# Designed miniproteins, single chains: the designs that were tried, part 10

Each design is a single chain, and the fold is of that chain. pLDDT is the mean over its residues in the fold that is shown.

## One batch from the design tools (miniprotein)

Design m334
Fold by ESMFold2-Fast:
Structure m334 (fold): chain A 117 residues (1-117)
Amino acid sequence: SVTLTESGGGTFKEGSSATLTNKISGASLNDVLVSWWRERPGEPLQLVASISPSGKTYYSEEVKGRFTISYDASKNTATLTMKDLKVSDTATYYSMVFSGKTSSLAFGEGVEVTVVE
C-alpha cells in the first residue's frame, strides 16, 4: 500500500554533490519515519540518515557534516543531499518508510550511486 519512487542515482565525480529523492505514496510524511540506507560493495546494509515526523534527524558517523536529510510534506518527498562525495560513498541507496501506527515497513527498489576519481 506504500510506494517509494526513488531518483537521483548515477555516476558522480569525487568531491561533487548529488541529491537522492524519494517520492512517497500511500503514507503521510507527518506519520512515518523516513530513512536512507546503503549497501556498499562487500559490506553489510548500513543506515545512513533518518528523519522522524517531528523533524528529528540521525546521521551515521561516516556522513555527518556531508549528508543532509530533509522532507517536503507538501510534495510528500524526502531528500538526501550528499556533499563532498567520496569513492567510498559508492553504493546502492535504499529509501525506507516505517509507520509506527501500522508497524509496517517499506523499502524502495534502490538507486545506484557510483563515485569516481
Scores: mean pLDDT 87

Design m335
Fold by ESMFold2-Fast:
Structure m335 (fold): chain A 81 residues (1-81)
Amino acid sequence: DKAEEANKEALELLKKAVEALKAGDLKKAAELLEKAIDLIESNKDALAEEGAKETGLSLEEAKKKLDEYLEKLRKFVEELK
């Protein structure tokens, strides 16, 4: 499943980003977060469909929530630079 593979990879990148933040490596954390954002964005439709199924949200609501989350992550990455 493309969405499931993308979700696992994105979660691993986010976990590594948190470890980099704990180590004080803000540059590495930003790089890892950017990779996670790119992966989520490239698989956005599939991830939104999966999220809708898991949460009971409509597809449109799931897409909107995912967009809001990605926007917050992008702002956080800019703060790390």
Scores: mean pLDDT 80

Design m336
Fold by ESMFold2-Fast:
Structure m336 (fold): chain A 91 residues (1-91)
Amino acid sequence: MEDLEKGKEYFKQGKFEEAIEYYEKALEKDPNNAEAWLNLGEAYLELGEFDKAIEAYRKAIELSAPDSEVYARARANLEALYALLGEELPA
């Protein structure tokens, strides 16, 4: 999707707020896009918006197949973030 690719380009440039804007546009068109939720979480993490990053990663996990790359990356990022915060991963 065009908005998702645009968001990825802004993310690579370190323009995390612009990346979020395009990921949100992608999710307006397809709210079940697990990759867009993963990328949104990564952008929020870069901005220190940890609660929003957690919510986005949880959506990416919920909407992706357990054997997918998106699931594995969202799960790993969520576990790393909980470890950083000194919290346990919820069941």
Scores: mean pLDDT 83

Design m337
Fold by ESMFold2-Fast:
Structure m337 (fold): chain A 80 residues (1-80)
Amino acid sequence: MIDKEVLELITRATMLIMQLIIDLNFKLLSEEEAKKKQEAIDKASELINKAYELDTVEGKTEEAKKLAEEAVKIAEEALK
């Protein structure tokens, strides 16, 4: 079973990634803004996947939490 704090952070990062995807598909963005949002989606998604595996497969909850927190931070910065 996934740790509750890790799950909450992954959920938050996923919601932020969904907002970035909406921005890319429905907003008029510059090439620089689009690239920034796409890079953030890619990086945050990679970190979420690693955090999920670290917690659920390897039992490394503290490391998983740190990666999930990094994913949230990357996605939040890209939405500014």
Scores: mean pLDDT 83

Design m338
Fold by ESMFold2-Fast:
Structure m338 (fold): chain A 98 residues (1-98)
Amino acid sequence: MKVGLANIKLGKRFDPNDHSIIATVKIYGEDGSSKTLEVAVGESSVIEFKGAEVTVNAFNSTVSITARGPGAEKLVSAEVTVPQEGISGSGKIETFEL
């Protein structure tokens, strides 16, 4: 099974019980397409993009992205912004066979 993983550090630790902090996550495909979602710190969100089920978990200092399914290898990178704090980060999505 193809799995794509990224762990993007936010450079600052937030209180995971303060769900007012919103991370904007933009996921990029190999063809230049993108999908944007918002996730509160302490929460998770699930979307489908390019035939992959993408789970985004926002922790107190890291956003984790897990893509599962046949489309996972088509996902190449993600950017995270926390506009309220002026923080951004990016990471490559690395694909593994499980």
Scores: mean pLDDT 81

Design m339
Fold by ESMFold2-Fast:
Structure m339 (fold): chain A 98 residues (1-98)
Amino acid sequence: KKEDEEARKLLQKGIEAYKAGNYEEAVKLFDEAIKKTKNPFLLLVAYQLRARAYLKLGDFEKAIEDYEKVLEMAREARLPFWEKIAEDGLKIAKEKLK
C-alpha cells in the first residue's frame, strides 16, 4: 500500500530526528506515520517509537498510553519480544510519575 510506504518513510525520518535529539519533531513524524497506515506492525512500531520520544520529552502520561497500546497490539499478535519492550517502557514511565 502507498500509505504503508509513506508511513515507513515517516518512521525513518522520525528515527533520524530522535537520534539528533529533536524529540518534538520525532513525535510529529511518528504521529503522521500512525495516521498514514492501517498495517498492524507499522502501527505497533510507530506507537513504540512515539512512546520513547515522549519519555525523552518528560511526557510520561502520553508515553504510558502509547506503551499500553503497544502491549495490547503485541499480545493480540503474539509477539513476546514487543510485549517485553512495552512492559519495560511502562515500568520506566510509571516510576517517573511517582
Scores: mean pLDDT 89

Design m340
Fold by ESMFold2-Fast:
Structure m340 (fold): chain A 79 residues (1-79)
Amino acid sequence: MSREEVYKEASRSPEILAFLNRLDEGSITKDETDKMTEEALQVLARADKETRDRWELHSLSVGAILELQRVREKEKIES
């Protein structure tokens, strides 16, 4: 997935778009983004092969946030 496609997908989620805006403004600390990335990676480590393979296509922190959001939505449906 290209960087432009990641940003386009992020624009479909107000929460992810707000996160991108905060990153651009420098209002989110590196520690905060690192923590979210780590949490997303831990969730993805328990996911199936397809989900992990898709993660390899995301090179931005936005990719980690999008994958984390997708997992959270799946949990809501299964609840």
Scores: mean pLDDT 56

Design m341
Fold by ESMFold2-Fast:
Structure m341 (fold): chain A 63 residues (1-63)
Amino acid sequence: MRERLEREAEIALAIMEGAVYEIAGDLREAARAYRRAAELARGVDPALAEELEERARELEERA
């Protein structure tokens, strides 16, 4: 159970990193951060992982 909470915290940090870059206009860096979050989420929340992958793809298209 503790391992899952640590993973969820890592996912949250990666999402926050992506959001900061997105707000700053660094869309390529934002996409990279969201992809990292998606990779971390795959074993915990597959639906969230898919959402994060899609967000990263959209940001790359805008970059």
Scores: mean pLDDT 81

Design m342
Fold by ESMFold2-Fast:
Structure m342 (fold): chain A 59 residues (1-59)
Amino acid sequence: MPPLEELLRAIGEILRAIGDILDAELAAKRGDPNAAARLAAAEKALAEAKARLDALEAE
């Protein structure tokens, strides 16, 4: 069983990435030229956090 601390960390990373995605979407609505790059970075972070959570669950 994965340690609770690692599980909570992975969940925290997912929540942070979701927040970054929302911020990037708001930036896009305001016409921020960097919004696409910010969104791509946030999506990558979400994918990595989900992969980490899946790995912890498989343990």
Scores: mean pLDDT 80

Design m343
Fold by ESMFold2-Fast:
Structure m343 (fold): chain A 100 residues (1-100)
Amino acid sequence: ELEEKKKKIVEAVENSKLTKEQVEELLELLNKVLENNDIEESLKNLEKLLKYVESLGEAGKSLIEPIKLLIKLLKEEKIEEFLELYGTLKEALEKKLESL
């Protein structure tokens, strides 16, 4: 169910131990994913996002699976589901930034 996937993304963001600066960097990297309508460039930017999150250790750990899911959906060309979950991740990060 798409709604269950959205809920898990929101919970992953809420449970992350990210600082304000780390959330800001994540949002900047996430915004670059959709700057180009080229799937290959979007995948490269998602892989950069994944590497950044992995570099944060425990603080970013909860976000690893959500980002891997986005990469999988884009590789499978499930564009509608990708955009829905991308939007959910972006909104959850923006909301988290307001609380920090």
Scores: mean pLDDT 86

Design m344
Fold by ESMFold2-Fast:
Structure m344 (fold): chain A 74 residues (1-74)
Amino acid sequence: MEEAKAAARLAGLSLELIGTEIDVELGFISEEEARERAREVIKELEEIKKEFSDNKDIVEAAEKNIKRAEELIA
């Protein structure tokens, strides 16, 4: 159940990043709003990494999404 919850959280955060990328590309949100959303996503992903540090698949998925969010900030 814990791994399933982590997977659902990761999927939700991944979709939020995709939506943020689309929204900023189409001009629906500002670059500042996109950066704020990305920072919140990174925070949640880091919390998931801490909670599930023993699960390499979850940690790897979180790290990939953190890198993607960092690209939105850079």
Scores: mean pLDDT 82

Design m345
Fold by ESMFold2-Fast:
Structure m345 (fold): chain A 74 residues (1-74)
Amino acid sequence: EVDELAEEMLRNLVEQLLKNLGIDPSVLEALKTPEDLAEEAARLLSQYHEVKPETLLKVARNAAEDVLARRAAA
């Protein structure tokens, strides 16, 4: 499922950002949707680079579609 994989990709991004900043990953407990994850990732990234949550969500969904297409092709 595209949304499930996009959520996983965004979750991995947020986890990486939290680890890099030394923040407890329990913050992820509150983030249930790809939209929530994209907003948190954009917030964390805004310390370095201003990024829109919509852009991150679009990139994650496009990447998820590509991964699923490659897996289906085998």
Scores: mean pLDDT 76

Design m346
Fold by ESMFold2-Fast:
Structure m346 (fold): chain A 69 residues (1-69)
Amino acid sequence: GAALLRRIAAHDLSTHYGLSLEEAEEVLRLVEAGRVEEARRLLIDKGLSEQEAEDAVRAAENAVRAIRA
């Protein structure tokens, strides 16, 4: 279900970008709400480069699309 897909996506973001699971879940939540710039700023604030933040946001957008399908 959607909860399992969200958990997998959060774990993948956490592992690939060095985020905590809670931070990864917040990024997914912001992207799901259409608050993409806030998600990007959160990632940069956590120490990701601008390119890493853009890649992470893109991954989150793809995950949200899959969760909603």
Scores: mean pLDDT 84

Design m347
Fold by ESMFold2-Fast:
Structure m347 (fold): chain A 58 residues (1-58)
Amino acid sequence: SEEEKKKVIKETVIEQLRLVGEGVDRWLASGGDEAVWEETRKELAKLIEETKKKLKEL
């Protein structure tokens, strides 16, 4: 149902935001290291694409 799809979308977005928070925390712990930022950016880009793919399958 549309309500069930909406719940899955919401939960997926919340989980992705949690993972973003982890990446940001790692970068902050590095003291703002540019190499750690580049790795974090790649991880976030992958998470965004995986999220888009998952949502398109609904």
Scores: mean pLDDT 78

Design m348
Fold by ESMFold2-Fast:
Structure m348 (fold): chain A 74 residues (1-74)
Amino acid sequence: VKELEEKVYELLLQAGVSEEVARKIAEDAGKLVENGELPTKVASYVLKQLLEAGLPERRARMVATQVGVLIQEA
């Protein structure tokens, strides 16, 4: 769980998300995974948070997809 949160956090930082917002999204994504949410549901949550944080739609979609893949492979 912690390893997944750190990988998500690093992905978000590379996408230009602030450290504070990236940490919050990574922790929330980790909690959703721990609660048994599907990778697609977690990716949808991340997409919404990235759009609300002001990321361009194309970048937000790419990053959310990468998060979904990380969760599926974990």
Scores: mean pLDDT 81

Design m349
Fold by ESMFold2-Fast:
Structure m349 (fold): chain A 65 residues (1-65)
Amino acid sequence: MEEERKKAIEEATRYGKEASEVAGDKFKPLIEEAKKATVEQARGLLSLMQARLETLKGEKDRAAA
């Protein structure tokens, strides 16, 4: 449980760092929530952050076209 929670938070933080260069402040609240979240909440936040990051990358790609 604790190890799984730590892994989820670590992954969320890693994706948050990448997203912070794209979205800046938008991912800071999600990273803060992930740090103090339960395993279930951390997984949900990680999934949300990944989806958000992919959406931002898609928008950037469309803008570049």
Scores: mean pLDDT 64

Design m350
Fold by ESMFold2-Fast:
Structure m350 (fold): chain A 58 residues (1-58)
Amino acid sequence: MEELRKQAEELYKRYPDNPDAWAALAGAYKRMGKEEEARKYVEKALEIDPNNVAAKKL
């Protein structure tokens, strides 16, 4: 859980405007049981790219 979150944050730092980075962060929070935070990051990914497959599956 902690390692997954750390990897997702590193991806976001390297590619902040990449919807896949936001979707990865959302996935990490969903695995931690933080549904509210996961939802906000999914919305961010879809705001950048409404057709992002990873975000749509979360």
Scores: mean pLDDT 73

Design m351
Fold by ESMFold2-Fast:
Structure m351 (fold): chain A 59 residues (1-59)
Amino acid sequence: SLLEKILEAIFSGKAKTIDDMAKILGVSKEEARKALEEARKRGLIDPNFKPDEPFLDVE
């Protein structure tokens, strides 16, 4: 569920930063970051899907 929301937010272009993702999911930024990292680790998103920089708190 959480991971699916992350994937949908990313592919829909609604979330560009950890802050946006945290707000969309209703969780802390740390939880959003951890979930995004876990989704990538599980292969739910491409290893190269991430931008050249990690998904950080970019205001």
Scores: mean pLDDT 64

Design m352
Fold by ESMFold2-Fast:
Structure m352 (fold): chain A 61 residues (1-61)
Amino acid sequence: DMDKFLEKLVELIKKISEKEIKLTKEDVEKIKKELEELKVTPEMVEKYWELLDKEFDPIFN
C-alpha cells in the first residue's frame, strides 16, 4: 500500500529532524529513489511539514 509506505517514510524523515539521525549515504539514496518512484507531489511535502509541526507542538507531544 503506497499510503502506508509514504507514512513510514514521513515518520523516518521526522525522526531525522527530531533526533538528527545520521543516515548512511546508501539510505539517503534509497529514500530518494523511492520518492522518485512514488512521484511525491509538493502537497505531500507540505503534509510532511504539517505532521512535523503538529507532533512538535509547544504543548509537547
Scores: mean pLDDT 58

Design m353
Fold by ESMFold2-Fast:
Structure m353 (fold): chain A 78 residues (1-78)
Amino acid sequence: MSEEELRRRKAEAAFAQGERAEAAGNLEDAAKAYALAILLDPEYAEAWLKLGEVYERMGEHEKAEEAYKKALELDPSI
């Protein structure tokens, strides 16, 4: 496995952890997991979108808006 492949797989695992935390209502843990996915893969548009949704639910409106803008910049179909 290349460094790029390993990083992508770790980003996917972090994203899945974020989805589980979000489904459980653990918004802080969800935000941390999605942020880790973005750290590992900054072009992970879905992770940026999910981070924005979690920040909105936490009342972090400015952070949510920045995350949404990044998601749309990376994938306009979102």
Scores: mean pLDDT 84

Design m354
Fold by ESMFold2-Fast:
Structure m354 (fold): chain A 58 residues (1-58)
Amino acid sequence: SGVDWQALLAGLDLSDEQKKRLTSLSEEELAALTEQKLRDVFGLDRAAARALLAALSR
């Protein structure tokens, strides 16, 4: 897996709880993430959700 979670999440200004929940996800769960799930389940705002999805799209 090639995702540098430390660098990515530091740029998004997320809470420790949000970071912990996101970094616990499998590659399959990460691939299935949507803006709706990030906002509803993880409590991200729209900008953070979109930035994370853009970073994960590669």
Scores: mean pLDDT 75

Design m355
Fold by ESMFold2-Fast:
Structure m355 (fold): chain A 80 residues (1-80)
Amino acid sequence: SEEDLQRLIEEVVEKAKTMTPEEFRKLLEEIMKDPSLTPLQKFRILTAVYELARKEGRLDLARVARDAIFQLMDEIAKKE
């Protein structure tokens, strides 16, 4: 549901604020592998954490999120 997705986005965003780039990469990998999430939902989560990382000046996390977004887009394009 939209409410469940919004809560998940808020939870991931809050957790990201205190994470190292390594911990953050592992979190994003788990999100990308989650079969309960659609590609669009994964994209929304990744985009939200990317925007937060940029606003907070956490360029280390922004890079990780950006790379994950590109990986997700590439995986979607190759799944035929």
Scores: mean pLDDT 83

Design m356
Fold by ESMFold2-Fast:
Structure m356 (fold): chain A 60 residues (1-60)
Amino acid sequence: MDPVEEAVIAILIAAADFAVKYKTMSKEEIERLVKELEELRPHMTPLAQKKADEIIEKIK
């Protein structure tokens, strides 16, 4: 996997986790974040996919 792609995915997962815990995002921003994570999911490692799925489930 591309190291830059892995870094972007890790940053998005961390940002999503922060937004969910602290409720700092609007509904529209949460929906855009969910879409971004779902689009990147096929490019994730199995561990990253599991973490993304857990965050998406909490956002929805």
Scores: mean pLDDT 71

Design m357
Fold by ESMFold2-Fast:
Structure m357 (fold): chain A 114 residues (1-114)
Amino acid sequence: VEEHLKRLEEAAEEAKKAGDYETAAIEYIKIGAIYLKQGKYEEAVEYYEKALEAAEKAGNEELKAAALTLLGEAYLKLGKYEEAAKYYEKALELDPKNEKAKELLEEAKKKLKE
């Protein structure tokens, strides 16, 4: 799937250069998800951060909330539970009814307990 990953990276960079930040955010989310599935959590964080920046430039609150939730998930996988909790809290500020972010925030809080 390395060829597929390269195509997604090229598509994201081309969209970003064209000012299509919404498409760039979506492509970066796809790349991050591939790295997350491969257990490459630091790379997943990198691409989800790029997705968040693109979503912010696009002014798309739904993509911002999604990227924040996914950043939390990647940090949770890295064992960085305090960072995971912070990103889930930010996602809930944008969408207080985000059930996934609520569930994952509770998971992060449980992981911080003995």
Scores: mean pLDDT 86

Design m358
Fold by ESMFold2-Fast:
Structure m358 (fold): chain A 89 residues (1-89)
Amino acid sequence: DISFTPGDLINVLNDPSVKLVILMPPGWEKYIVSVDEENRVTEIYDIGGGVLSEILRRYDGDSYIVKPKIPVYVPKSEEEAEKIKKKLL
C-alpha cells in the first residue's frame, strides 16, 4: 500500500515531465500519470479517494499552482475509466 502526502502530489503537478492527470470519480481508482518526452508512461500514481481535488481546492490563491499547467481529465463514466486504465496499465 502506497499512501501519498499532499506534498508528493504537488511535486507531481509541478513536474514538467507530467503531461496528463487522470482523476477518477469517487469509488474508482485515482491516477496521476507521468510520461517522458516520447509520451511513454514512466510512472502511475494511485492516490485514492478525492485527494487531488481537495489539494487543488486547498491551494486556491496560495503559493501553489491551483490550476495545474497540465491537463486534468475526469472520466465521464466508470466504463470510460476502465478503458483508460487498460490503456495505461
Scores: mean pLDDT 51

Design m359
Fold by ESMFold2-Fast:
Structure m359 (fold): chain A 60 residues (1-60)
Amino acid sequence: GKLDKINRLIGEILRVIGEIFDLELLYERGEISREEYERRKAELQARLRELMAELRTIPA
């Protein structure tokens, strides 16, 4: 149902946010290069935008 779709999208959004925080920690620890960090961050931010856009298509 509608609520199931909303809950799925929220769960996916929270997961992506968590992945962004993990990526920030890896970069701060020097475990990845700046180029790899910027590439992965761009991918995660793009996915977050897509999920938020999908959430906006659900009627109130």
Scores: mean pLDDT 84

Design m360
Fold by ESMFold2-Fast:
Structure m360 (fold): chain A 80 residues (1-80)
Amino acid sequence: PPITPQELAEKLGISVATAGALIGASQFSEPLSAEELAERLGLRPSVARRAFEVAKSLGLVEDGKIDPAKLRAFLAELAK
């Protein structure tokens, strides 16, 4: 990924765990719900839900799921 979890956490004001979850979500080809994110990345439900809420606040959620392509574009832009 073009940005580290630590850098993303600092830039968005979120925990490193939540930043790692967002970076993990960006590596998938299909849209992911908070539940699918928790299952596929082996995350605590609370971490997956927090990552989902952050993605939603950034406009990266469509039809109840995180769009990994939009998330990848966002992370690439944020990394410069």
Scores: mean pLDDT 84

Design m361
Fold by ESMFold2-Fast:
Structure m361 (fold): chain A 61 residues (1-61)
Amino acid sequence: SHVEEAVERIREVLETEKDPKKVSEAVRKIAQELKEKAGLSEEEIKEFEDEVVRLAIELGK
């Protein structure tokens, strides 16, 4: 799904990019691209946001 692809891209950014500002910019762009793909429900958006928060906590961001 688009959500799964976006979460995977965010995980890669969090694991490979050490600059917090660049991480924030990349996450913002990925989130915007996902939201612009108009098929997302409120439930899917929440799942995406919850996964991003979980990954950030897990990786100490």
Scores: mean pLDDT 73

Design m362
Fold by ESMFold2-Fast:
Structure m362 (fold): chain A 65 residues (1-65)
Amino acid sequence: SMNEKARRIVEALRAGKLTPEDLELAKELMKSLSPVQAEAFYRDMKEVAPEHAEEIEKLYEEVRK
């Protein structure tokens, strides 16, 4: 499910094991979410992993712009 995919990404971020595969999965997740849900997920990812904020922002832009 989408929730399980989101959980996997959050677990990877918390573990400090964020990979290119996890970023690709996050991008696919955001594409399948409503705009409001995608924005909430984007904000949550930035809060959990501020060190990856630039990568997360670029990924969100690619999905929504």
Scores: mean pLDDT 74

Design m363
Fold by ESMFold2-Fast:
Structure m363 (fold): chain A 60 residues (1-60)
Amino acid sequence: ELTPEQVELEMRILLYEIARDASELVAERSKDPAVKEENLAAAERTRRLIEELRRELERL
């Protein structure tokens, strides 16, 4: 059974996964090189945050 802390962390991970996927989609579909670069960088930063949160979840 998940604790409230585990549920909150899982929800944060899910929200960041959605944000990552959205940034990747914008980068893929945009024709503006600056928008592509910004969204690829945002997706990479978000992916690193997800990895950190997953490690925290594993320690609970």
Scores: mean pLDDT 85

Design m364
Fold by ESMFold2-Fast:
Structure m364 (fold): chain A 78 residues (1-78)
Amino acid sequence: SLEKRYEELVERMKKELSDEEQEELLAEAGRLAREAAPELERLVRVEGVPEEEAERRIAERILERLEKKLEELKKKKA
């Protein structure tokens, strides 16, 4: 489930990232959430996607991007 993926992401963040890297990941999450608002509106209003399904699609996309950002932060030790 998306909730379980989110819990796994949070647990990995705490175990694998420094406090500074965690703040960077949370900043990315904030940016993605702000971008998601107009996308959610378009999915519901323009494309006729049910609100619950639109929210799930947006959440899944955000999680995928955050998972990638976590891996990038782990790789970059400069």
Scores: mean pLDDT 80

Design m365
Fold by ESMFold2-Fast:
Formats: sequence, structure tokens, C-alpha cells
Structure m365 (fold): chain A 82 residues (1-82)
Amino acid sequence: VEEIKKEAERILEDIVEAYNGSPFVQELAKKVKEEFDKRLKELEEKYPNTPQFDRESANLLTALALRLIGDVLDREIEEKKK
């Protein structure tokens, strides 16, 4: 879980760097990170005895994290499209 958080953080940093100078993108990246951390913490509390994640489990969680990031971005774009 911690390793997946680090991967998500690196992806967010890469996105922010690609759009350097855009405060809108920086704000979205912060919100996405907050939502991601919240949902991971909820999963950890629900499943505290989860075994060590193998490579496949890590890939699955990373894919789910990216989907959550996409959902948050879509929501923020729709809400701010005025």
C-alpha cells in the first residue's frame, strides 16, 4: 500500500511538471492526492489483515488508484466548467 502511494505521488508529480505554471492543474493534483489517500486509508481500516501484496496485487491496486484519480479529475472538471 505504501509503495502504491509512492507510485501515485510520482505520477502526480510528472503530470504537474508537464503542465508547469498551471495553478489549476496543481490544485487538481492536490485534490486527487487527498482523495486517493482517504480511500486507501479506508481500505486499510476495512482489511487490516491483508497479506503482503505480490506484483499482481500491486498492479491491480495501482490500476484502481489511477481510476479513482480519473474519477476525481472528471468531477472537478465538470464542476469548474463555468
Scores: mean pLDDT 61

Design m366
Fold by ESMFold2-Fast:
Formats: sequence, structure tokens, C-alpha cells
Structure m366 (fold): chain A 74 residues (1-74)
Amino acid sequence: MSEIEQLEQEVLELVAKAAEAAHAGDYKTAAEYLRKAGEATVKLLELQGASEEVIEAARERVEGLVAKLEELAE
């Protein structure tokens, strides 16, 4: 398996874990898994040669989603 294939699998697993936690009402754990999925996604984008603008937009999007989940965790 290539490094890209391994990171793609990692993102899918982390997103699945985040969704499972959110379904259970554990938004804090969901936010943690989503943050990890975002980090793996940024690494994927870097390996695929994405521009700095695309990478920054992805980071901002993930941070926004994590913040929303943390607000729900109140």
C-alpha cells in the first residue's frame, strides 16, 4: 500500500469514529477524532501537491467543524 492509500484509510477510520461518537451524543470525542482526521487530510493534500491556499482552506474548514462540535458538547 502506498503512503497515500494508508492515509486515505486512516481518514476514513477517523471519520467513522467521529460519526460513531456523535451518534452516541459524545460530541467531545467526535471533535477529537474529527481533528485527527483533519490532520491526516492535510498530510494527504501535501503529498498530492495541493497549493498552500487549498491546504489553508482545509485547515479553516476542519477548525470550524471542530469548534461547532465542541459547542454542542457544552
Scores: mean pLDDT 82

Design m367
Fold by ESMFold2-Fast:
Structure m367 (fold): chain A 69 residues (1-69)
Amino acid sequence: MAEAEELHRRGVEARREGRLDEAIRHLEEALALDPRYAEAWDSLAAVLEEQGRTEEAEEYRRRGDEAAE
């Protein structure tokens, strides 16, 4: 859990700095450790949306909603 939270933090920081590919990598690593980390699914969806990958972002938002249950 703590490691997934650290990776999520790195992903959010990378997104803030415009390093979208790095943000995706860190967020995917966070989800590999904790697939129920709803905030990481939402953050990944937001990065994908910023890249114009809207259909993938919508799928990942649904995954986040499921994880939040």
Scores: mean pLDDT 82

Design m368
Fold by ESMFold2-Fast:
Structure m368 (fold): chain A 65 residues (1-65)
Amino acid sequence: SNTQGGADAVSFIDNYYSSTGQPITQSDIDSLLSPYSDQSTRDMVLTSIRSYVDRNNVPLSVDVT
């Protein structure tokens, strides 16, 4: 489901940031979206990522749009 894709992406970001302390890059986001071929699912996963990042003050790399 779209919600499961979002949860998986959020878990990846949480683990990556907690283990590295590094900002999330556009390449990281693109990789998380790459399994999804339809725009609706990509938009839902991206919304989950942005919501998590905003709520938890996870830093984004300057290349993230």
Scores: mean pLDDT 74

Design m369
Fold by ESMFold2-Fast:
Structure m369 (fold): chain A 56 residues (1-56)
Amino acid sequence: DPVIIGVAEHELSELLEKGVITEEEKEEILRLVQQGRYDEASAKLRELMKKKGYKG
């Protein structure tokens, strides 16, 4: 879904700009989203957010 990919790109770019994730972590999650592996992308993002102490 191009809309889901676009939203993921935007959200990950915001997290990168805020220093919550690294460029490499952004690229890993985007790769999963582009491959349609949404469950894996979501799980990876949740793990990163938890590890980095993000509010959620």
Scores: mean pLDDT 76

Design m370
Fold by ESMFold2-Fast:
Structure m370 (fold): chain A 61 residues (1-61)
Amino acid sequence: SMAELLERYKEELRELARRSGGDRAVLREATIRLVSELHAQGLDAEAAELAAFAAELMEEL
């Protein structure tokens, strides 16, 4: 489902933050990729939510 896809992408970003030691460049690149994938599927609202989630995640680093 769309909600399950969004949650998987959020978890991917959380895991990437842990593994990279909070590398903002790595997180930014991953966010751009995942947001683009959601837009390509027509999931514009989910793409916006993922971008907002990533911004909050990076603020907590």
Scores: mean pLDDT 85

